# Designs tried in a protein design run: designed miniproteins, single chains. Part 106

Each design is a single chain, and the fold is of that chain. pLDDT is the mean over its residues in the fold that is shown.

## One batch from the design tools (miniprotein)

Design m3898
Fold by ESMFold2-Fast:
Structure m3898 (fold): chain A 119 residues (1-119)
Amino acid sequence: MLTLTESGGGTFPEGGSVRLSSKFSGDTSTIATVSWWSQRPGQPEEFVASIDMYTGEVSYADRYKGRATISVDKAKNTAYLELRDLRVEDTATYYTEAVDLGDFGKVYKGQGVPLTVLA
């Protein structure tokens, strides 16, 4: 069974930067896509960024373009989300999802990591 464990959250100043990590446990060879999502208090879950594991193609939500970078270190089985020019509105719990084509497109979701941005 694949598991995703997010880390690197905490409390950061507005205008700062953070790198969130998601460590994969289990077989990652058939993972097609990794995506980051944010859950803000009182709001629905919002797409942040995705990466295609076969091509390395990346996609970003408009709110995060120019401020976010998604990457994967396959040797470490870890996905990263770097957020720059942090805003108070970036305060959320951040989750990863992985699509496993070896398991018929099953989506695995992590527990999430909280990020607080203070003015």
Scores: mean pLDDT 85

Design m3899
Fold by ESMFold2-Fast:
Structure m3899 (fold): chain A 55 residues (1-55)
Amino acid sequence: SEIDELIAKIVEALKAGDFAAARKYLAELMRLMDTLSPEEQDAALARLSAAARAA
């Protein structure tokens, strides 16, 4: 999904120390999250957190 792709890109950017890219992808993720329900937003944030911990 587009959300999973953005999460992967954010994690990769953070691992590389590319904070400019991380901010860009985070902004895109937040734009998509504005279209989601609170439950879907919570699920997306949980996935981002899990991906960051696994990295």
Scores: mean pLDDT 82

Design m3900
Fold by ESMFold2-Fast:
Structure m3900 (fold): chain A 70 residues (1-70)
Amino acid sequence: MEEREKARELGLKVIGLVLRAIGSALDGNQAEAQRDLDAARKVVGELAKINPELAKQAQRIVDRTAEAVA
């Protein structure tokens, strides 16, 4: 099922961007961390078109990460 595969790809992409944002913030690269979080939010928007429930969970992860790196 193409939609299920796409949802998995988008979900993994969000996790990768979140981890990269955390790494950037720990290195003091706040601008890079913010770019990765903004990219993750865009991917969550794409995920919401396919799987709104998974997107809601992904959005919570992005929001918590944004709070932690601010």
Scores: mean pLDDT 84

Design m3901
Fold by ESMFold2-Fast:
Structure m3901 (fold): chain A 81 residues (1-81)
Amino acid sequence: SAEELIKEAEEVEKEDPEKAAELYMKAGEEYMKEGTLEGYERAIEAYEKAAKLYRELGDEEKALEAEINAGMALIKRGLLK
């Protein structure tokens, strides 16, 4: 589940930030697939965490992908209002 992916990411974030970022991205994708307001809100949070970690790792391309995905989640959330 998306929640389990978040939990795993939090557990490995200090020791393996690259794996944590990948897990946050996957969690964001799963939350997006739910198509709910709560899912989009959780996806934004997950993608923002992934973007931060990728930026800290110097992976600007993956950081940008995460930011774009967070932006898409924000738009989708707005369309449900």
Scores: mean pLDDT 88

Design m3902
Fold by ESMFold2-Fast:
Structure m3902 (fold): chain A 70 residues (1-70)
Amino acid sequence: DAARAAVEALLAAIRRGLAALDPSKVDPEAVARARELLAQAEAALAAGDVDRAWELAVEAARALGEALNA
């Protein structure tokens, strides 16, 4: 459905963002938080909790944004 597709698109965008990072030039704690939240979002989606997956994916994107704005 549209909600699941939106979560999957956001998760894919976060994965691309994390893969594109130079880990020597970003805050490792913020990157670790983004990865943990991404893993939790993927687990929620696999469990069928689309709303929870979206919430966690938004938090992961925020953590990634924090790493990039240093």
Scores: mean pLDDT 83

Design m3903
Fold by ESMFold2-Fast:
Structure m3903 (fold): chain A 65 residues (1-65)
Amino acid sequence: GPAEQKEAAERAMENAVAALRALGADEEADRLSKQVQELLEQGKYEEAIELAQREGVRLVIRVQS
């Protein structure tokens, strides 16, 4: 349900933010966190999950170069 989707989005966001901060990508982590939080506030939980998972992976790949 919505509560489980919200929890999944928050967990995906936390994992992506932690990985980005470990790489020194604090600005990218802050932007991702804000974008996911905005979707959560709008009740767009599925979009929040997809954004956190997709952009988290993309940003990690980009900053590891």
Scores: mean pLDDT 80

Design m3904
Fold by ESMFold2-Fast:
Structure m3904 (fold): chain A 114 residues (1-114)
Amino acid sequence: SLESQAVAATKELLANGKDNTSKSFTATINGEEYDVTISLSKVDGKLKITLKMINKKDGSLVGELSGVASSEDEALALTQALTSILYNQGAKDPLTGKPLDAEKLKALMDEARA
């Protein structure tokens, strides 16, 4: 799953011990391919995680989300939450071809953090 790939990438970035590092991978959502980049920065004793998702077909930016964690466990939980939002932004309603509703995306993020 996208979440499993993102968590695995974040674990590799944490294990490398670098202050600024990133990893990219390809995710498939509803038959479309996306280039997903996870960036880790150590800032003021905290871990800043940034997820960026680009549609491989046309290079369009789907989303770029970031958050700050105070521990490695929080960084992994944050990666899961940010990945859930990006997955839903990339997922289209098969009937309408439109992105999913923003309020539903927030509800899914809150569920993932609970």
Scores: mean pLDDT 73

Design m3906
Fold by ESMFold2-Fast:
Structure m3906 (fold): chain A 66 residues (1-66)
Amino acid sequence: SEAVEKAAQLARDLLLKAGIPEDEANRFAEAIKTVLETLADELSPEELQELARRMAKAVANHYKSR
């Protein structure tokens, strides 16, 4: 859905901004997109974006802790 695509794009942009390399940011964003797709019928577009933001932040924090 368009809402899922926008949320996944937001996650990718946040991962890139956090300094994760593009190849890895794209991989993490695809994983986040898969999760968002399973919830697309249950969450509003705004809730999908908030979930994407939280997931991207969690991934970035975990990545930087290594």
Scores: mean pLDDT 84

Design m3907
Fold by ESMFold2-Fast:
Formats: C-alpha cells, structure tokens, sequence
Structure m3907 (fold): chain A 55 residues (1-55)
C-alpha cells in the first residue's frame, strides 16, 4: 500500500536510527497493516515491501 511504502521510505532514509531501531519500526508497521513478516528478516523485508509498493 502507498502508506506502507511512504513509511518504509522514510525509515530507510533515516540515518539517525540504528539498524535495530529500523527493524523494530518495520515490525510495528507490519503489525499495524496486518502483514506477515519474519522478524529475522525485517530490515530486508522492509526494503522489499517498499520496492514492491513503488514498483
């Protein structure tokens, strides 16, 4: 969805957040939008969701 893409784009660009914080935020977004994402791959999954949504 467009909302997910926008949030993931902002999260990916935010260099003030650690990788761990980005994973936590991606997990929160997944839960909020009802997505099933493996916690061990949240950073990668977040990027993939952004790319698929903006394809």
Amino acid sequence: AEEIAAELERLGRDTSLSEEEKVARARELAERYGLEIDASDFTRAGVQLYLRATE
Scores: mean pLDDT 59

Design m3908
Fold by ESMFold2-Fast:
Structure m3908 (fold): chain A 61 residues (1-61)
Amino acid sequence: GPATEEQLRNAARAGAALAAASGLDGEGAYRIGKQLAVTHAGASEEQAEEAGRLAAELAGH
C-alpha cells in the first residue's frame, strides 16, 4: 500500500501513546492509530486497519 511498514508501526505506537495519555482503552488506541496512519502516512483502508489493530495490541501491554 502507499504507507511503509515503519510508517504504520509509528502510527500504531503514537496511537497507543496518545490513547494512554488521554485515559482511553484499546478501542481508543485502535481509532487513533488508524486515523494517524491515514492522515500522516497516507495509508490505505487496509493498512490503516492493520495500524489500528497494532495500536490496540500495544495499548493492552
Scores: mean pLDDT 87

Design m3909
Fold by ESMFold2-Fast:
Structure m3909 (fold): chain A 66 residues (1-66)
Amino acid sequence: MELLKKAFEYAGKAQEYAKKKDYKKAAEYAEKALEYAKKAGADEDAIKELEESLKYFKEKAEEQEK
């Protein structure tokens, strides 16, 4: 499953950037992960988890831009 594999790859990259406190990059990859997860027909719970992670990373990235 190409789309689901891409979702996992991008989710992993988002977590790695978050560990480095690069929340802008973490948000970019989390957004890509969410897009591919939705296209792959991932479970609603998985989609909600990715949406919450994306929101968190966007909030942190915005704080760093201030």
Scores: mean pLDDT 81

Design m3910
Fold by ESMFold2-Fast:
Structure m3910 (fold): chain A 59 residues (1-59)
Amino acid sequence: DDELVALANEIGRLLREALEKGKISEEEAEQFEREAVRAYIEGDLERLRELKERVKELL
C-alpha cells in the first residue's frame, strides 16, 4: 500500500512537471492521470511503474 501511494504521488509530480515544461498537453496529462487512478484503485503496482517510466521519458 505504501508503494502504491508513493508511485501514485510520484506520477502526479512528474505529470505536473511535464505539463509546466510544455512536454505534454492537458489532454495527455488527463489521460495519464486517468490510467494512474485506475491502476491505483486496482492495486496494479506493475502498471503504476510502467506509467511512471513513460512520464519520465517525456522529461
Scores: mean pLDDT 83

Design m3911
Fold by ESMFold2-Fast:
Structure m3911 (fold): chain A 67 residues (1-67)
Amino acid sequence: MKEIEELKKEAEEAKKKAEEYKAKAEAARKAGDEQTANGYELQATILEGKAKKLEEEAKKKEEEYKK
């Protein structure tokens, strides 16, 4: 179903973006820029939280659809 697939797609996009921010945070830490690294880690955490919520919503919709 398109709605469930859309939620899963958004979750995957959020996870990919979170991984990009984690990579940027690690690069900033290696460069000695703790402030920038902390900013990127915060963004990654927010995106991971968003992805988790979207996955939970997709699972709930999938259960409703199969009933």
Scores: mean pLDDT 81

Design m3912
Fold by ESMFold2-Fast:
Structure m3912 (fold): chain A 68 residues (1-68)
Amino acid sequence: DARARLEEINEEANKDPNLSSELIGDDTLVLTAKRSGQIKLIGYALRAIGDPGLSVELKGDTLTLTAK
């Protein structure tokens, strides 16, 4: 289920021209923002923090989400 949520976020983020999104391995999603996409990245981070199945790490313009 956490994997399915990462796939949903990946599909949503890939439609945004200010974001790039990549699924890595079995359980990790990496989102990278262009300069104007930083606020959207924060929005995804806040949404994921509320999810008990996900670990969240925000570093600069990069958000890493990992399924537990």
Scores: mean pLDDT 79

Design m3913
Fold by ESMFold2-Fast:
Structure m3913 (fold): chain A 94 residues (1-94)
Amino acid sequence: MKLSERELESEVTASLLEMQLNIAKKLAEKGDEETAAETVRRAAERAVEAYEKGLLSEEDLRRLLELAREVAEVAEGTAKEAAEEAVRKLEELL
């Protein structure tokens, strides 16, 4: 029971963070820099917390890192700075 709940929490957390970074990428592509920046910052902070709590595997973290890099490649201004900071924070955990 407890392990099944943790497995579900881990999968839901990873999926939610991947969705948030994909949303941030689309927002950045549309020029919504402020919302993209906020979305990336929240996703990165949550990813760090989730990894420290053992809810994310190293493979999950690497997927999130790759998505953050993709956001940084398409983003401009504040969103690019937020995505680059997210990449840095996630790389420090690996």
Scores: mean pLDDT 83

Design m3914
Fold by ESMFold2-Fast:
Structure m3914 (fold): chain A 75 residues (1-75)
Amino acid sequence: SEIEEKAKKLAEIYKKTLSPKQIKIILDGNRISIELLKRRMPSLNPDEQKEAERRIEYLEKLNELLEKELKEIEG
């Protein structure tokens, strides 16, 4: 719930302040970050793994909200 609320707040700021082109750049950057974190995960210690998992969950929720916004703007 905390991660979801944080992602929702940032998505609302981005929707109000960024163009669709800028939102696409953020989405692509977040997708790359998620991929890099997932690739790194097996080499991390347990505490680092928990932080990486939290970061992945946050970015995935943020991207879900931003993808929905782009579909509403472009659809």
Scores: mean pLDDT 87

Design m3915
Fold by ESMFold2-Fast:
Structure m3915 (fold): chain A 100 residues (1-100)
Amino acid sequence: MSLTLSGKASGLDFSRATVSWWMQRPGQPRVHVATLSADGSVRYYSPRVQGRATISRDVASKTAYLHLSDLEPEDTAVYYREFIEGDTVRWGSGTEVVVD
């Protein structure tokens, strides 16, 4: 099983924004999943998802993506998108993912 999470932002210059995805499991703190550098050249992945995740963005549509393959029950969480442009930090509303 695989999935792709997507989320749009408004009011951001994607050529200058760092994009990160975070996950929060029930009763646990929010933890890092993946980051795409502001220039789009460098990707960082949590050891938990390394080899299974791809972070990307489409500047024209102002959309960030997280593709996850080989889904595990431990991937069950609410996933949050974070954009950082200079001193501005913006969070997405969250997307529930359930893996049986």
Scores: mean pLDDT 79

Design m3916
Fold by ESMFold2-Fast:
Structure m3916 (fold): chain A 71 residues (1-71)
Amino acid sequence: MTKEELLKEMEEIAKRVDELYDSGKITKEEYQEIYKLLQEALVYLNQGDFDKAKELIEKARKKIEELEKKS
């Protein structure tokens, strides 16, 4: 997976969490938790640690999927 592909996945997760927050389906704490994971992923991505970045992106994806299921 390339840096561009990982950035695209992060953007998709960010859009999904923004939509859930704007529609009142998630709390501020749930919103912040996902953004924290994305910010950490971006740090590792910029360091060239794509494996660690991918792990954090997958954690963010799982959390957003759980939030979408309860909404």
Scores: mean pLDDT 82

Design m3917
Fold by ESMFold2-Fast:
Structure m3917 (fold): chain A 60 residues (1-60)
Amino acid sequence: SEEEQRKKKIIEALKKKGYSDEKAEKIVKHYLEVERLMKEKKGEEAQKLIQEGAKELAKE
């Protein structure tokens, strides 16, 4: 499906940035949750989720 193609592109982009497959999949899952919140017009919750994801990515 188109969603599957989009997920693959995001994973590949993240892998090019040096993320592992596991990390890339986690990021994609998080991103999909953000999109779901945005679709439900819960922008504040979506922004909080984005910020949390960014902090998690910064962890060594």
Scores: mean pLDDT 74

Design m3918
Fold by ESMFold2-Fast:
Structure m3918 (fold): chain A 78 residues (1-78)
Amino acid sequence: SMAEKEKEIEELKKKLEEVKKDKNVSEEEKKKFEELVRAALEISEETGILPKEALRKLTTLTINKKLSIDEAKEELLA
């Protein structure tokens, strides 16, 4: 539903703000997480899957297949 999608978008935005304020997270890790969230929202919009599921799939591809975020996004959109 659209309500579920909006709730997940809000939760991801809140988590991104929390990560940006965390002094124990490096600037590189903050940027990577921001890029993952952005890509997940774009995939959700294009494919209709929920944002958290898109983020899970992106994270799996970047870890398991050693793909860049851009390469993982291309695989999920193909």
Scores: mean pLDDT 82

Design m3919
Fold by ESMFold2-Fast:
Structure m3919 (fold): chain A 72 residues (1-72)
Amino acid sequence: AKMPSAEELIEQARELAEKAIEAARAGDLSKAASYVAAVGILAAAASFVGEEEAAEEIREILKETIEEIEKI
């Protein structure tokens, strides 16, 4: 299969989360929203392929990312 591993999905979500926070701090809310959406898509993709533990961890990353952006 050409699907990324659970570990790769989680790592990609963490990188996107950091970029979302950085964009929000720079005042680029459109870019921040795009990265937040990408993290959400990764969570949905992980769940769809049966990687539910990874999907749950990515959902936690998404929640933490939104909470950090709300503090800005």
Scores: mean pLDDT 83

Design m3920
Fold by ESMFold2-Fast:
Structure m3920 (fold): chain A 88 residues (1-88)
Amino acid sequence: MARVELVVEFSRPIEVRPGDRVAIVSPNGKVATGRVLRAEKIGPTRYRLVVELEGPLKPEDIRPGDYVAVVTPDGTVALGRVLEARAL
């Protein structure tokens, strides 16, 4: 599976953990799902994440400005934006 490192700014304070589910919406209209492998909190609303991608999006298709949704174990969905993206 393909991996990407993301810096994400969430619209509200959130706690992201390894194992959380992620959806990334690309500018070409594709949606990739994935799982958080690593989560580093760098602010109350900002995280550095390593995500393992599932489905049709490649790491190189993910760009700054893309939308991210994270589903936490309690079923809360948090929305964010990609600030930085790097294929691993």
Scores: mean pLDDT 79

Design m3921
Fold by ESMFold2-Fast:
Parts: C-alpha cells; structure tokens; sequence
Structure m3921 (fold): chain A 100 residues (1-100)
C-alpha cells in the first residue's frame, strides 16, 4: 500500500538511509500520486543527498497538491537557499511561518 511504502520511507529517512528513503517514497507516489506528504518527504531525502533542483521540484508538487502544507513551503525555501536563490527562499519560508 502507499501508506506502507511511505512508513518504510520515513523509517529509512530517520536512519539516514537517504537512497533507500527515496526508493520507498517513489513507490508511495507511484501507488498514490496525490500523497502530498510522500512528495514532500521524497524532496527531503533528495535534499539530504544534495540533489537540490530535484528536491525543489518535488516540494513544488507537494504544495500544488496541498497549498496549506507548511513543511513543504519551508523545505522548498531550504532547497532554494542551497541553490543561491535567496530572495525566493526568504519569501517561501515566510509563507511557511504564516501557515503555522
């Protein structure tokens, strides 16, 4: 199930097994492409791997599915900061704070 794949991804992420976390979250979104939390955590795992451009795209997907998902806005800001897009990063972190 998508929920099981997502839970396995969270366990891998917590243990620092980022490549395994990516595989589990990719399975979760293949089973349920509307699973905003899985898109967000796929981005988190990719950011931990230094894959900032890919991470940003997946955070944008999570936001498109749930515009009130504060964590996705915050994480997009972190990825954009790592890419040197400082003004956009600050704006998206402010949006995350507004939603909490």
Amino acid sequence: SAARAYAEGLAALAEGRYEEAVAHFERAIALDPTYARAWNNLGVALRRLGRYEEAARYFERAIALDPTYADAWYNLGLALEALGRHEEAARYRAKAAELE
Scores: mean pLDDT 91

Design m3922
Fold by ESMFold2-Fast:
Structure m3922 (fold): chain A 64 residues (1-64)
Amino acid sequence: SLLESMSEEQREVVRFTARGILEAALSFEEELLRRYKEEGAPQEKIEEIERNIEEIKRQIEELE
């Protein structure tokens, strides 16, 4: 195998691991947002979680 192949395998492992972590974080934040909206949490808190969700989604997209 070439050095490029080794780098590719390492990139895939890193991307897979990072994606898994980000998807878990996204799931957690989306569930938290749903609960906050249902419980009538302050709008500032809702907006904070929505910004977190958008940031995580952007990071996942950058791993494509």
Scores: mean pLDDT 80

Design m3923
Fold by ESMFold2-Fast:
Structure m3923 (fold): chain A 70 residues (1-70)
Amino acid sequence: SHMEELKKKIEEYAKELEENARKAGVTSPEHIKLARELGRLIAEGAPEEQIRDVIEKMKKLVEKEGLSLF
């Protein structure tokens, strides 16, 4: 179904974000905390709105630090 496809894409996106953060040498505890929170929300089947909020917070931190992970 559409929701299963969306969930799978979000899981793949979260995994890629985690890998990119690791490869980029992002050592900020805030980035790591948000990446873990994103993975937890996806694993628990949290509402799409909550997952999107965490992604938005990660984007804002990346922009603030002058990095481009997205």
Scores: mean pLDDT 68

Design m3925
Fold by ESMFold2-Fast:
Structure m3925 (fold): chain A 62 residues (1-62)
Amino acid sequence: MRREAAKLAARGGVERARELLREGQYRLALQIAKGVLEGARKYNDEEAAREAEEVIKEAEAG
């Protein structure tokens, strides 16, 4: 099912964005998180969308 591949991709994207936040690369973290949010919205993955929004908020605050 395509949604399962999308969930794996979204999870990987969130993890990557959080790594970038920890390294102080806020711009890149924001870019990746926005991509994850777009994908999560397309596949109705509310959990990934929420996690991506949290990363976006943290990146904008840094």
Scores: mean pLDDT 76

Design m3926
Fold by ESMFold2-Fast:
Order: C-alpha cells, then sequence, then structure tokens
Structure m3926 (fold): chain A 62 residues (1-62)
C-alpha cells in the first residue's frame, strides 16, 4: 500500500528534520567542549537520517 508507506516515510522524515533542527541548535548553543562534541555527532546522525528518509519519500512520490 503505497499511500501507507508514504505516510510512514513522511512521518520519519518530519521526525528526522525535527532532530536536525534540534542538533543545529545544540551545536550553536553548546557551552562546553563536551556539549559541542555530542551536538556535532547528533547533527551528523540527524543529517544522515534526513537524507535517507528524503530519498525514500522521493522514491514513493515518483
Amino acid sequence: EREEKLREALDKLAQAVGDLIKAVMGVKYAKTPEEREKAQKELDEAAKRANKYSGEVDKLIA
């Protein structure tokens, strides 16, 4: 069921974008070296997830 898969992919993409925004803010407002390192890792992971789910949405729309 393509519509159901599209909804799931969009929900995952929305969540990944939300995580990406939080990660960007975490890097920007990090006050310690440890916070900055953790925030940078979260940013890298969130960007990878957003790219992955964006690709899945694109495949389902096409």
Scores: mean pLDDT 81

Design m3927
Fold by ESMFold2-Fast:
Structure m3927 (fold): chain A 65 residues (1-65)
Amino acid sequence: MDLVARAEELLARGEEAFRAGDFRTAAELYQQAGVLASIAGDEALLARAAAGSREAGRKWEEVQA
């Protein structure tokens, strides 16, 4: 299994969920991408996933208010 390819797929799906306004699903997908990136040792991909997760989490808090 190519963990980097799977993490990139999850990152792309997270971005699509974020654009659709589904911030909780986006945060979950970014977190999953980060786990796979960490296992693969891809620091750049891990950083991208972490940034996406933080932004999606922030937006999720806004829509729960």
Scores: mean pLDDT 82

Design m3928
Fold by ESMFold2-Fast:
Structure m3928 (fold): chain A 51 residues (1-51)
Amino acid sequence: SELDERMQKAVDAANAFLEAGDEERAQEIADLLVEPSKENVDKALELIESY
């Protein structure tokens, strides 16, 4: 689904930050995804775009 694709994009970004050693940004994304709703996924993607 579109939500699953957007969720995967957020997860991929969090993993990329972890690989880069940026644990703080990875954790900020992960915290938004604790309750994986469309709203929280959208917030995570907005946060990623703000970096």
Scores: mean pLDDT 80

Design m3929
Fold by ESMFold2-Fast:
Structure m3929 (fold): chain A 107 residues (1-107)
Amino acid sequence: DESLKLVVTGVLREVLEALKKEDFKGAKELLKQLLEKYIPSIADEKVAEALKKIAEHLLKAVEAYEKGDYDKALEHIEEAKKIAKENNLEFLLPELDELEEYIESKK
């Protein structure tokens, strides 16, 4: 679904921009809206469940990053990447890689 790809990649780009501004509240709100409003509207239950797990890991990554636990943040991003690869959501990998590279740059 082209709409799904555009919405989810768009949200991940906005999360990265929020992190660059140290807007942790904004980053978490974007992921929370994805979890609570967008993902429940997805008709494909397997895609919805995979995206839910990805978004939950990214929320935990933002929380760890906010606390200065960069290694824990990177572990959660790696789990999100693994879920994307295992669930035919590889179109998310460029945005997940950019998020990973940004956090690695802060070590």
Scores: mean pLDDT 89

Design m3930
Fold by ESMFold2-Fast:
Structure m3930 (fold): chain A 69 residues (1-69)
Amino acid sequence: NAEAWNNLGSAYEAQGKYELAAKAYEQAIKLKPDYASAWDGLIRVLSNEALKDNPEVAKWKAELSQALA
């Protein structure tokens, strides 16, 4: 259920768990590629200032981009 994954992403984001949030949003997009709310959530999370200096985020963003392509 794409909606459940999107809701999980939102919940993790609210808790400051941005890595888990983006993984949940990515799962929602995999199930429903036209899910605008999940795309907005993923972009918002990956643009978050708390993650901008995390070197693991760059690798993870590349993995998510490949999975969504």
Scores: mean pLDDT 73

Design m3931
Fold by ESMFold2-Fast:
Structure m3931 (fold): chain A 73 residues (1-73)
Amino acid sequence: SKAIQDELNAKLAELAPEYEAALAAGDEERLREVLERMLEILEEALEKAKAAGDEQLVKLLEGAIEEVRELLA
């Protein structure tokens, strides 16, 4: 599960500068694109967590996915 968390954190960290830049510019379309990429990363991590039997990480990721979906709505 640590390997899944480390990979997830690394991928999300790569998106952080793009998110901050889009937010500072008020670029709603770019923010949406970044959030959609975050959703894909989270969903991939969720499938890996399910395959690993990491129930705690699964629950955490399901919550994070729901939050990102709310931001995209």
Scores: mean pLDDT 85

Design m3932
Fold by ESMFold2-Fast:
Structure m3932 (fold): chain A 90 residues (1-90)
Amino acid sequence: SERREIAERLRELAEELRKRAEEAKKKKDYETARLQYIAAEELERAARLVEEGRLEEAARELEALAEDEVLSEEQREELRELAERLRELV
């Protein structure tokens, strides 16, 4: 169940982003917090697409998120790798 593992990892990344958003909010960086919450919701959507077997759509959404500077370079690279794995599962 590689799809299940990918979906779980995407939800873990969403949780990490929500924690970072809370930290940004405490520092009164409301714009960064807002963008991190949006990215977390986009990761949750991608996880649902993976679970539904809509793997090409999920891969495209992860590729788009990997261009978003609100994510760390490490997170962006991980999203690129997860997108490649999804494309191999077709």
Scores: mean pLDDT 88

Design m3933
Fold by ESMFold2-Fast:
Structure m3933 (fold): chain A 70 residues (1-70)
Amino acid sequence: SVREKANEYLKKGIEAYKRGDYEKAVEYFEQAIKLDPNNIEAYVLLSKVYEKMGDEEKAKEYREKAQKLT
């Protein structure tokens, strides 16, 4: 299902983030959001990845999107 595919992208993104592959983590989390636009966890994780990459504007954007979904 679409939800199962979104969850697989979340899982892959988390593993990429854990190994410090921030660019790959962004790709996976963006795919998760594309399949499940209401996935709060994906927005929170994207904000953390962008913070690690030094992209404060994108980190803030995704943090605010996560807040709006709660």
Scores: mean pLDDT 86

Design m3934
Fold by ESMFold2-Fast:
Structure m3934 (fold): chain A 65 residues (1-65)
Amino acid sequence: SVDEEIEKLLEEIKELALKAGVPEEEVEESVKDALEKYKKMSEEEKKEFLELLKIILEEIKEQLE
């Protein structure tokens, strides 16, 4: 489901951000805000959010090498 894919990508982004040296508190707050926000989205908005998260994940991966 889209919800499961969003939650999985947010978890992957969280793990990579922590590896990149972002403070744990900042990462936890950002992920929590994203989780609350996506729950209020329509199915179409969730699909757009999923695609945005994929882009963010790839950008973080490129920075970490």
Scores: mean pLDDT 80

